# Designs tried in a protein design run: designed miniproteins, single chains. Part 48

Each design is a single chain, and the fold is of that chain. pLDDT is the mean over its residues in the fold that is shown.

## One batch from the design tools (miniprotein)

Design m1756
Fold by ESMFold2-Fast:
Structure m1756 (fold): chain A 56 residues (1-56)
Amino acid sequence: SMEEAIAAGRAAEAAGDYFAAAKAYAQAVELDPNSPRAAELLARAAAALARWRATL
């Protein structure tokens, strides 16, 4: 579910795993792209991906 994907994203962020967080938030949007939270979750996914790339 979208809620499970969001929870997985938060857990990954807490663990410092920004790539896993980005994937989880992107998956949450794919599960419900019409959700009013979709834009926020896409922004969180992009931010997490940017943090991951900054550590390479």
Scores: mean pLDDT 81

Design m1757
Fold by ESMFold2-Fast:
Structure m1757 (fold): chain A 84 residues (1-84)
Amino acid sequence: SAEELLARAREAIARGDFDTALDLLGQALDLASREPDPERRRALLREILELALEVMRAAEGDRETILRAIGLVLRAIGELLELE
């Protein structure tokens, strides 16, 4: 489930494994984009956004990791805008 992917992403962030975290967040975003419940979809997208921003803060000096996280942030914002 998306929630299980997000739980694993938080664990990856906690240990500094940003590559795994970004891969898991991308998978969670793909599932969230297909979530039929708008409230649940919004909650998942907000959490993905928050975790991607955390990766950006924690991965200071790693330009490639930061750019990948920015991509997830922009995609999550785009999906949230479609829920208006």
Scores: mean pLDDT 85

Design m1758
Fold by ESMFold2-Fast:
Structure m1758 (fold): chain A 68 residues (1-68)
Amino acid sequence: DDLVKQAREHIKKAADAMKKGDLKGAEEHASKAMELINELRKQGKTKEAEELEKELDKALTDAYKERE
């Protein structure tokens, strides 16, 4: 699914930005990932949306810990 692929790319970019201390970039990419996740939910792809939301949360949390 193209939306799943795009969401994962934005999750990766958000985590990379967080590791580099680019909080604005991290927020922008996280927001884009959430937009795509919400679109998946609207299409009835609830399982994929839930998995991506968990991936986003974990990726940002792990990246933030690496900064501290």
Scores: mean pLDDT 83

Design m1759
Fold by ESMFold2-Fast:
Formats: C-alpha cells, sequence, structure tokens
Structure m1759 (fold): chain A 82 residues (1-82)
C-alpha cells in the first residue's frame, strides 16, 4: 500500500470527530482506530496515536491478519522516532 495521507491540523480534527462517531456505531472497526492513530500522530500526540494503533492491532489480529501486520509495522516505525 503506497498511499500517503497528508492532512492539515484542521482536517485532522474533523477526521478525529468523524472516526469517533464511526466507533460509537461500530466499536470493533480496526480501520477507524488505525485512522484515529494516524490523525493523532500527525498532530504530534504520539501517546494517543500509539494507544489507538494498539487497539487497531488487537481487533485486526482476529479479523484481518494482513491489516494487523500493516498497523504493527507503522507502530514500530513511530516508536523508533520517539
Amino acid sequence: MEAFIYLNKEEYDKAIELFEKRLKENPNDAVAYFLLGKAYYKKNEYDKAIEYFKKAMSIARKTNPKFYEVVEKFLKEIEKKK
């Protein structure tokens, strides 16, 4: 997957609100947790980003092993830069 999402801070706040609403309707949405993690990472809120990535991995481990590997790889890259 060679897709990069570059959002400004205003767009990250809107994305966070939308994904939080999505999670209220579907709390087992690993993709929504991953996207929340990416939004917090871009806002330099690394601790929140790591927490959401771990939640995404926990859900994806049971439902989508390929997506689990994607999130794990992204989390490892972030932890190296902290």
Scores: mean pLDDT 75

Design m1760
Fold by ESMFold2-Fast:
Structure m1760 (fold): chain A 63 residues (1-63)
Amino acid sequence: GPAAEKSAEAAKEAAKKGDATAAGVAGYQSHLVSGDREAGRRAAEAAAKGDAEGAAEYMIQGA
């Protein structure tokens, strides 16, 4: 929904700035709202590994 899309866009913008932690947090929060906990977990794992773009992509696919 619109909230999930806005969180995914926020994660993508954070990824462009190299902020993997902010990208992962935004991703996880979006998927808690949508109910897709697995996509949120994968986004958080990518962020923890420093893969900010991967974190944002998991967000977009799950939203």
Scores: mean pLDDT 65

Design m1762
Fold by ESMFold2-Fast:
Structure m1762 (fold): chain A 71 residues (1-71)
Amino acid sequence: EELKKKAEELEKKSQFYENMRDGARATAAATADDPALRATAEEVHSFYEQKYKQTRDEAEKLKAELERKEA
């Protein structure tokens, strides 16, 4: 039960970070005429991309552990 809850939480966090990453990318494109704002948006994008990958990897690891226990 605890591992299943953690997997669900990580999946939700992954979706959240993916949305934030995509939003930051859109902001960077919209601020192309302002280099300072674009640089900030690109930094935010990189931050959320790292969080997305990290959270997704952790979720996949937990799902693999759950499948292993079912075997």
Scores: mean pLDDT 79

Design m1763
Fold by ESMFold2-Fast:
Structure m1763 (fold): chain A 60 residues (1-60)
Amino acid sequence: GIKFYRALEDYTAKNDDELTLKKGEIVEVLEVVNDNYIKVKSLKTGKEGLVPKKFLEELL
């Protein structure tokens, strides 16, 4: 099934591969890249990018 996460706090992208998120934004999981990063799509903006897992809360 489709997995969703919520941003726990504001995150600013550090490079072009990363996604900037505001606290409370809901993102769709596209790919678990490694133990530290997930590729996600913002439901608010439709933009895709990498976000560190530690800034995200899984929604069940």
Scores: mean pLDDT 84

Design m1764
Fold by ESMFold2-Fast:
Structure m1764 (fold): chain A 60 residues (1-60)
Amino acid sequence: VVVGDSDQRGGIVPEVEREELVESESGERASLSLMQEWSELLGWKELRSMVTGQRMTVVK
């Protein structure tokens, strides 16, 4: 069925809505975990940088 090409255009609507739906569900779990890890990593990085900086001064 070569005419199926025209059918793909109709599929755009479901795809757009699916993206929003998936984002809502996936975002809740994935975003939570990702954001938490990123926040922790970012915070830890800054904390470590500060601690390392001060430790260097103490060693001196």
Scores: mean pLDDT 52

Design m1765
Fold by ESMFold2-Fast:
Structure m1765 (fold): chain A 74 residues (1-74)
Amino acid sequence: SLLEEARALLDRLAAAKDDPAAARAAYEALRALLARAAASLSPAELEEVAREVQELAREREEELRAALAAIAAA
């Protein structure tokens, strides 16, 4: 499912906090997944997916913050 793909990509991004190249690849893959979802889902379905992705990201907040900082520094 879309949410299972998003969770896997968020897990990869969180795990890549010390590897800027791996973090960038996971981040770009996540952006591509969300862009594909936005093109294919209704506004109501997209809102629900956005809420669930935000919840998954909150569970990984510290690691995601570190990974995004590593991308920005590279």
Scores: mean pLDDT 83

Design m1766
Fold by ESMFold2-Fast:
Structure m1766 (fold): chain A 73 residues (1-73)
Amino acid sequence: SELVEKFEKMSVDEGIEFLERLAEEDPSLTPGEKAALRQVIAYARDLKSQGKEDEAKEILLDFVRELERRRQA
């Protein structure tokens, strides 16, 4: 997936900004999906603040992979 490959090259901050924009602008996301996205963003921010950038990147990538999987109908 081009989105996953692009996301792999993003910093944690860039990835968080991308997903925050998605949560605001994507009308196809359910309330539950938006809640899960906000939770993942909050957790990634916390991990980054602790210097755990690799863990933050991993959780963001897992979420992006799941979103892409759902779009490959």
Scores: mean pLDDT 79

Design m1767
Fold by ESMFold2-Fast:
Structure m1767 (fold): chain A 99 residues (1-99)
Amino acid sequence: SEEMKEELIEKVEKLSKEQLKKLLKKLIYQASEEQLKKIAKIVEKTFNIKLPEDISAIRVKLKELIDTLSKEQLKELIKALVEESEEIAELLAKLLQTL
């Protein structure tokens, strides 16, 4: 729902850089292979980069990327994930409760 997405984004805006990194790393750890491929495409589009095709390599590269991003880029990525995929938005909302 749009209301859930708006509430999620509002909560994300209040997170520290370390909490944003933790949230995204938890997402990458919990994501299925299909979800991880979707996340990879959104990341490629958001930052205009190319990720590897192998699932294990994608997981490693995404974790590495998260450590290099600024606070604003981490927020931009989470907003892009929420907008592009309802399934990923729901997973992020669940993981946010565990921070």
Scores: mean pLDDT 88

Design m1768
Fold by ESMFold2-Fast:
Structure m1768 (fold): chain A 72 residues (1-72)
Amino acid sequence: LPDLTKASPEQQAKVLEALRYAQEAVKRLYETKGLEAAEKAARELQARLNAALAAGDYDAAVAIARAALEEA
């Protein structure tokens, strides 16, 4: 994860929100499509979230995670 010490409390809250949506999305995929699909989705989602957070785009990180949950 990017260095959260540079993030405001509001930005840190968005990171935690994105992680919660991401975890729920992976859990739903595991329950509906099995371990292999969940692992693939987790890897792709982690890469996208890390890229958004590294760019300082916390709103994009939340949106990416929410979209993953809606698709799961």
Scores: mean pLDDT 79

Design m1769
Fold by ESMFold2-Fast:
Structure m1769 (fold): chain A 58 residues (1-58)
Amino acid sequence: SMEEILSEVEKLAREAGLSDEQIEDLVNIVRFVLQQHPDLTREQVLEAARQLITAWKQ
């Protein structure tokens, strides 16, 4: 489900050391993307989230 994927994204961001504000922003971005592209797989969404986390930590 979308909420399960969003929960996994939140955990990845928190484990990566993002701030609460950054975590909220990332979850909102992913929620928006999933609403526009419901065909995306869990793996595709999590990989995109990992790329964003990496970019934001630089």
Scores: mean pLDDT 85

Design m1770
Fold by ESMFold2-Fast:
Structure m1770 (fold): chain A 71 residues (1-71)
Amino acid sequence: ADSLREKAQKLKEAIEALENGDYETALKIVEEVLSPEQVAALRDLINEDKEHAIRALKLIQRYLEEQVAAA
């Protein structure tokens, strides 16, 4: 439960960095939470559609928050 809460908090911080245009900070944070393949996919998504990347991270954050609430 606590580890999922920590991951949700880190994703929130990554979303805030991405919304502020700080892509390097956002990518460093997501590297702590996501797999290398997911980080690569996110980097590609940011380059193609930043708004889609933000929505994807928000969905993952919501999923983790729901897992914490269920535990």
Scores: mean pLDDT 79

Design m1771
Fold by ESMFold2-Fast:
Structure m1771 (fold): chain A 73 residues (1-73)
Amino acid sequence: SNASIEAVKITNELKAEYPLATQEGISKAAIAIANGLMKAEDLPDPEQANKAVEEGIKKAREILEESDRKARE
């Protein structure tokens, strides 16, 4: 699906900022982005659609940050 392909692309860009993030963390981040993108497709309002994408990316960053941080401990 388009959302899954785009999510992988965005996750690959984000994971470079979190070099110690685990494979599980990366996978969960990709799912969070895909969920945001899929939600955006169902929203007729462009402003709400943009917020759904932003929320997905925010959740992905939180997952990657947590994964990277724990690997450093």
Scores: mean pLDDT 85

Design m1772
Fold by ESMFold2-Fast:
Structure m1772 (fold): chain A 71 residues (1-71)
Amino acid sequence: MKEKAEEILDEAIRRLQELVDAGKLTNESIIKIMEEVGKKLKELGYSDSEIAARSTAVALIAVGLEVERWL
């Protein structure tokens, strides 16, 4: 279960990095990726609090990548 959740998060981070590198990272793309992560984690039986924590981690990574682009 945890290993599969980490694969979902790694894929989300990889997609975010590809969007940043292409200059195409938007709030809409971040929200869409977060929604997909939340849905997949819920299907694996994670609690709402665990889903929120992991989705927040994805959002913080996306913000960090965008901030680095502006530095």
Scores: mean pLDDT 75

Design m1773
Fold by ESMFold2-Fast:
Structure m1773 (fold): chain A 63 residues (1-63)
Amino acid sequence: MPSDEEVREKVKEELEKALRDSGGDPQAIAVKINKLMEELEKQGVPRDRIEEIIDEVLRELAA
């Protein structure tokens, strides 16, 4: 199971890439979020924790 730090770093990297590659397309970002959630759940990370980390990262990127 990845650590919270590893999950945060992966989420930040993937969402930053999605933002740059899509030009900020909300639908492309939503698709990336769903794929990240599925992959992290597969690695044994609870969904609630993944959602918290994604929310924190999205707030950071919006600031």
Scores: mean pLDDT 79

Design m1774
Fold by ESMFold2-Fast:
Structure m1774 (fold): chain A 83 residues (1-83)
Amino acid sequence: SAVEELLEQLREALEAEDFARAAEILRQLSKHPQVAQHREAILPLLRQAIALLSRHHGDPRTEALQRAVLELLARLREMSLLD
């Protein structure tokens, strides 16, 4: 699955603290039509991204990652029938 490959790349980017790469992968996930079907795999990685953002509070390099996280969260919320 293209989404599963993106999730593997996101995990690697977050572990490497590559904010720009992580942001790009999150933007690709936000545009993917099957993203909601992978919610369970995505949520732990979003929590990891939020923890990374908290650890680097005030670092301007994190701005793109912060926006990408918010965009994906908004999309997952809109696609949820229970939220």
Scores: mean pLDDT 83

Design m1775
Fold by ESMFold2-Fast:
Structure m1775 (fold): chain A 66 residues (1-66)
Amino acid sequence: MTVDELFDKYDKDGDGKLTYEEFIEAAKELGFSEEEAKEAYKKFKGKDGLLTKEQFKKAIEYMKSK
């Protein structure tokens, strides 16, 4: 599954954004820990507490680079 397909899978509302819960589950499906996912979420989330597809991709790359 590509990162784009994973985002679309968890974007239940089709609004182009992931909630905190959706992001944590997506990151865990990729094999990251909940703790790593929480760190990435805090770093890349928007002011509204949501992640756009671009912010989601940056968060995943950030976790992979460690």
Scores: mean pLDDT 81

Design m1776
Fold by ESMFold2-Fast:
Structure m1776 (fold): chain A 95 residues (1-95)
Amino acid sequence: GLSKEEILRLIGLALRAIGLKIEIERLKERGEPVPEELKRELVELAEEVLELARTEEARRLAEEALRLAKEARTPEEALEAAELIIEAVMVMLKE
């Protein structure tokens, strides 16, 4: 099972990912590109979630999120990365 500290860290990571998702959705609505700073934040979040992943499902989701964050060229791809980070955290919080 996860420690209280790990649970709080996961909640914090999910909230950060939700915030980035909102910003990406706004960029998509305006037809604007994803800033490199935002991509770096997605990569950092995915890496942190991957370090905390203990199950095959959580690790798979975090690895795919990391891949998409690194390769993202469009707001749609960055949005998918953010959504996978959130999904990975939700899977981990069930354990």
Scores: mean pLDDT 86

Design m1777
Fold by ESMFold2-Fast:
Structure m1777 (fold): chain A 61 residues (1-61)
Amino acid sequence: MEIDPLRAKADILTGLAGVEKNLGDYEGAAELYRQSAAFYREIGDTERAEQLEKEADELEK
């Protein structure tokens, strides 16, 4: 089992973004989704990054 620190960080930020969204902090949730997406891009998970960027965009509308 090999744990990528960037993937772990991205997963944690995604989870925290979900918590902020549930608390009604859509701005904070969007920022956390964008940070998570950046880490997913760094590890080559472009599809996951694009999904999270879309979620952030929807929260800011």
Scores: mean pLDDT 81

Design m1778
Fold by ESMFold2-Fast:
Structure m1778 (fold): chain A 68 residues (1-68)
Amino acid sequence: SAEAEKYYELGLEYYKKGKLKEALGYFERALQLDPSFEKARENAAKVLEDMGKPEDAKQYLEIVASFV
């Protein structure tokens, strides 16, 4: 949806600014609106890796695999 895409765009903007917690929140919001939004899920995992939470990042990747 256009709304999910807007939250994804906000997530990318905050990620580029180094605001990892805010970026993650926007990507999670995009996924709430569109659970199949692969790009948002991939970027949420990247943010979690950058936050030093690789186990949480792995959970996002495993969830994506479950929808394939």
Scores: mean pLDDT 78

Design m1779
Fold by ESMFold2-Fast:
Structure m1779 (fold): chain A 63 residues (1-63)
Amino acid sequence: DKEKKERAEQLRKLNDELSLAIQSGDEEKVQEVLKKIEELTGDEDMVKFLREKFREAVKAREK
């Protein structure tokens, strides 16, 4: 299913962008990428989970 493959690749790219934004502590970019993931997947629970992971990563960086 080509459409499923294309969506999976888009999700991978968004995950890479999210990881970079988390590493840089760019909350604005994290919010933007999370919104794109939500639009692509429709999964609010996934977005909530990723937002919590971002908070933990920022806290660990400042520790």
Scores: mean pLDDT 75

Design m1780
Fold by ESMFold2-Fast:
Structure m1780 (fold): chain A 56 residues (1-56)
Amino acid sequence: SEKKRILAEMARGAGEGLARMSESAGRIAGKEEEGRRLGEEARRRGEEEAERILRE
């Protein structure tokens, strides 16, 4: 349905937003590798949530 598609896109967008924030925080704190790892985790969670919504 259209509503599920929009919610899935929002879930992916949230994951990407959190990833960018984590990467920026890592650079500011001098922990770029940790920021990158947290960003990858955020993107993964966003994608998993999007898949869950679409399979509902």
Scores: mean pLDDT 86

Design m1781
Fold by ESMFold2-Fast:
Structure m1781 (fold): chain A 77 residues (1-77)
Amino acid sequence: MLEKAKRQALFAFGKAYHDALEAGLSPEEAVARGHQAAVDLIDKLEKEGKITKEQAEEVRKYMDEVRDRVLAELAAA
């Protein structure tokens, strides 16, 4: 299910992002870690046949938009 995959990717992003901040990485580096964790999860779900290639592309696009939004908010702060 596409919505479930988006939710799982967001959770992976948030977890890796917060873990990176707690480790003392910059907010920009934390965003990169979060995005990578989300991409890794999406790739795994696609490889395991849990989502289609089309759904994986949709979730990747969504996570790219999330990354860009967070980076824009950081630049505005």
Scores: mean pLDDT 86

Design m1782
Fold by ESMFold2-Fast:
Structure m1782 (fold): chain A 99 residues (1-99)
Amino acid sequence: MERIKKLVEKYEKKVKENPNDVTAYINLGNAYLELGEYDKAIEWYEKAIKIDPNNASAYTNLGLAYLKKGELDKAREYFEKALEIDPDNPRARRLLESL
């Protein structure tokens, strides 16, 4: 947990230095997801998608955050969006099939 909190600080600095660094927004979302802070993870993934609407990984991770919250309909919606962008995405397909 301490290492993940340090990663949060690192990536928050990166997004302030480069507001278009989609990877840093996704990494922030991933760090909050690991901390169990699903609403914060969702906020950062939504920011990543706003910058890059064709990022299948951001949609897959957003769906996973909603799945972790027990919001199955939202999870399904975002896994389906990931598959619209990347039909061969094995992670999005597996997660959708697990619903």
Scores: mean pLDDT 85

Design m1783
Fold by ESMFold2-Fast:
Structure m1783 (fold): chain A 60 residues (1-60)
Amino acid sequence: DEEEKRVEEIIERAIEFVKNHFPDYLPEKSLRERAEELLRKNPELFAKNEEETKLLKKYF
């Protein structure tokens, strides 16, 4: 539960990043899908520390 809440916070962070930096980028995908794809490929981009990186690798 606590871990899942933390992962959702990171996902929301990634969604905000995509929305603010790539507003015209995603014609075929939802913002959340693209954010999750970024989290799977580059978790270090959004993780604040090693604990968050481990959580992202655990859930993605």
Scores: mean pLDDT 76

Design m1784
Fold by ESMFold2-Fast:
Structure m1784 (fold): chain A 73 residues (1-73)
Amino acid sequence: SEEEYRELAERVIEEARRRGIDPQTVLDALTGKKGVSPETAARIGEVLASVGVSTGDDELVRRVARELERLLK
């Protein structure tokens, strides 16, 4: 459900902040709005993995990105 994707997005924000990464940078990378360095991309991948979001699951990533966008506006 969208509520499950929202919970994942909230956990992504929490984990990103804990690791010193701006959640907006995570959103921009996932939506392709801004390119990121390979080092930043690796750190974003670690954030997603820590909350159970596989970067190989395009549908899951897209749905989580939508909820991130809603939470960060």
Scores: mean pLDDT 83

Design m1785
Fold by ESMFold2-Fast:
Structure m1785 (fold): chain A 73 residues (1-73)
Amino acid sequence: PDEIEEKLVKIFEEQLGVSPVGINDNFFELGGHSLKATELVAAVYKEFGKELPLKEFFENSTIQKLADYLRSH
């Protein structure tokens, strides 16, 4: 696992209150909802300094897909 994936695991675990979180686990299947999604997007911006539009998060709701998105943007 790379540094981006490790940081995203910690963010998911903190926002959802569940552990362990796998890199292929879907945020919404883990019990996330739209309000938690907005908080997670804010946490990602704070940690990585990159804006993640909420629409993009809904389309990329696993750690692996988010890490790929963050690497390309």
Scores: mean pLDDT 81

Design m1786
Fold by ESMFold2-Fast:
Structure m1786 (fold): chain A 55 residues (1-55)
Amino acid sequence: SPAQRALLAQNRAEAERLRRLREEYLAKGDEFMANLLDFVIGSTELVAERIEARL
């Protein structure tokens, strides 16, 4: 559906944004934030995979 494609695109864009943010925290030596973002990125990617599987 158009809504499912929009959600997939949104989730993939969000995952990419979070990866860039994680790189910034790693550059600052903030391992706690980098680890937290890694978890959030994984969750966002899992949601994208589940949406894609239902297209």
Scores: mean pLDDT 85

Design m1787
Fold by ESMFold2-Fast:
Structure m1787 (fold): chain A 87 residues (1-87)
Amino acid sequence: SKYLNEGQKYLIKEEYDKAIEYFEKALKEDPNNLLAKVLLGVTYLLANKKEKYDKIKEELKDVEIPKEVLETVYKVVEEKEFVEYKA
């Protein structure tokens, strides 16, 4: 999804409000997009939006997150830290 890709770019740049907007658009397009939901939750946590993070965490409590989704999330977080060290 174009929205998912844009959300990841803004997350790497630490533009959390824009990242949230695009991940919310990705979920509106596909409510079952687990990667978008996990990334939205992580972004809420990083943006200090605890209540929104807790809601997503509760929605995901009984969901088995596939390895491929976790690997993508870890890669995005790694790229964020890598940019912080190079910029």
Scores: mean pLDDT 78

Design m1788
Fold by ESMFold2-Fast:
Structure m1788 (fold): chain A 89 residues (1-89)
Amino acid sequence: SDLEELIARVEALPDDKKFYLYPIAPELAELVTKKGLMSKEEVIEELKRISSLTDRPLVLTTSVAKENIVIDGEEIPKGTVILHLGYKP
């Protein structure tokens, strides 16, 4: 399933990294309740929760913070994996 593919992609990411879940659709921004840096396990739990609340398949694209940045008032350290959460086209 689309959710199982998403979870498998997150599970393949390094265990020693911190993650930031960045919703790129306004509807997803309202569903994301967890702010700030997350562990891999916390990301997987949040994706399962969000998937249960929407009828649309989810997609993730990844980037890495190349310097210390601020997103929506949250401090994101260099090396954080940013997970851009959207809907499948």
Scores: mean pLDDT 82

Design m1789
Fold by ESMFold2-Fast:
Structure m1789 (fold): chain A 90 residues (1-90)
Amino acid sequence: SVEELIEEGKKAIEELKSDDPEVQLEATRRVIKIIDELIEQGHLEEAKELARYALDAFVEAMKSPNFDVQLAAAIGAIAAAVSLRVIESL
């Protein structure tokens, strides 16, 4: 269900604001997985919107003074940006 995927994606994006690196890393994996699932199911408009929100959240998380959080956020930002480019190419 697209609505359930969107809600889980939004929850994971909110978890990116955590100062716990383990929570941040898991949230990063969940966000990327949900965006990928939306793309695979043909929900490109929803995937694009979620990826844009994720990218903004990852860029903000890169301002963290914690190196592990910065690294996870940078990886997430790259993944979200790649997803946006892939969606635009479809």
Scores: mean pLDDT 82

Design m1790
Fold by ESMFold2-Fast:
Parts: sequence; structure tokens; C-alpha cells
Structure m1790 (fold): chain A 63 residues (1-63)
Amino acid sequence: SLEELVRERLTAAGFRPSPAAVRNLARGVAGLDTLEEQQAAVDLVVRHYRAQGLAPGTEIRAP
């Protein structure tokens, strides 16, 4: 599922996504036309968090 993809990608990057953050990100990317675009969007979010200097182990929460 998209929620599994989001959780796996954020966890593999060293972050601790909250269940709410996983659902919100999955909902946000679900509107994209293809699975490839959804995967790319999740990867961009991971790169964005890394670029912002979020430390490994940081909990990602919904706004």
C-alpha cells in the first residue's frame, strides 16, 4: 500500500514517522497519476527532510 511505501522509505532513511504522518503523506501522493510518480514524490519528501538536516531518529509528525 502507499502507507507501507511511505513508512518503509522514511524508516529506511532513519526517521520515525508517526501513523498520522504516514497517512497524510500517502493521501497526498495518492492523487498522482501513476505509481511511478507516487514513488518519486515519496523519495522527494525523504530527500527534502534530509536536506533540512533532520537527524536520524527524528519523529516525523503531521502538521
Scores: mean pLDDT 77

Design m1791
Fold by ESMFold2-Fast:
Structure m1791 (fold): chain A 62 residues (1-62)
Amino acid sequence: MSYIVRAPGMSVREIEKIARDAGGIVDNITQIGDDVFVITGDFSDKVFEALEKAGGVILGNA
């Protein structure tokens, strides 16, 4: 599944680390804007909670 995430001040590496540390499986991350990324993989609600705690916003499905 793919999701659009707005993550100001985060890098691809930081997003991947947060997602993996929360138990997510990351297949791909593509930066599509200065603050906007598409993340692809298997993510639980815990992954989205961790990204939001770090200052990210889940915009929806890609």
Scores: mean pLDDT 85

Design m1792
Fold by ESMFold2-Fast:
Structure m1792 (fold): chain A 75 residues (1-75)
Amino acid sequence: MEEEKAIEKLAEWLMEKYKLPEEKARELAEGIVQGMLDIIEAVADLAMKRSGVPEEEAKEEVERIKKLLLEELIK
C-alpha cells in the first residue's frame, strides 16, 4: 500500500511538473521508487554491517527505513 501510494504521488508530480502522459509518468514513478528502495536496502545494509550491527537487526532497520521513507514520500 505505501509503495503504491508513493508511486501514485510521484506520478502525479511528474505529470504536473514535466507534462508527461499518465502512462509514462507511472512507468517512471515505478522505476524510480523501486530503484530508490533497492539502493536504500543495499546502502543501509552495508552501512550497518560496517558499524557492527548484527545481520538480523540490520534487516529489521532496513525495513523500518524503507517504510519511513515511503511514508515521507506520500506526505
Scores: mean pLDDT 76

Design m1793
Fold by ESMFold2-Fast:
Structure m1793 (fold): chain A 95 residues (1-95)
Amino acid sequence: SLEAEVQRLEELLEKMKKSTNDAEFDELAREFAGLLASIAQRLMDEGATPEQRELAQRLVELAVRIMDPSMTKEERLKLAEEALQLARELVERYR
């Protein structure tokens, strides 16, 4: 469910904040970004509104940036927090 995916994003973000090495952080960031892409694909299913397509595009853009190893850990965490907030708004809209 979308609620379960949001819960998983929250768990991954907490692990990312606690990670002590770049390899572990990058693995967690890829998993987080993968979940964002999955949510975006579900949003693009048959009958997607212009608003849903815009939100899906924003989630994909955030996923790409979160995976970028040239960005600082601090910047990537801020983007992950923004993505989680958008995903939470999505749950509220589809309750």
Scores: mean pLDDT 82

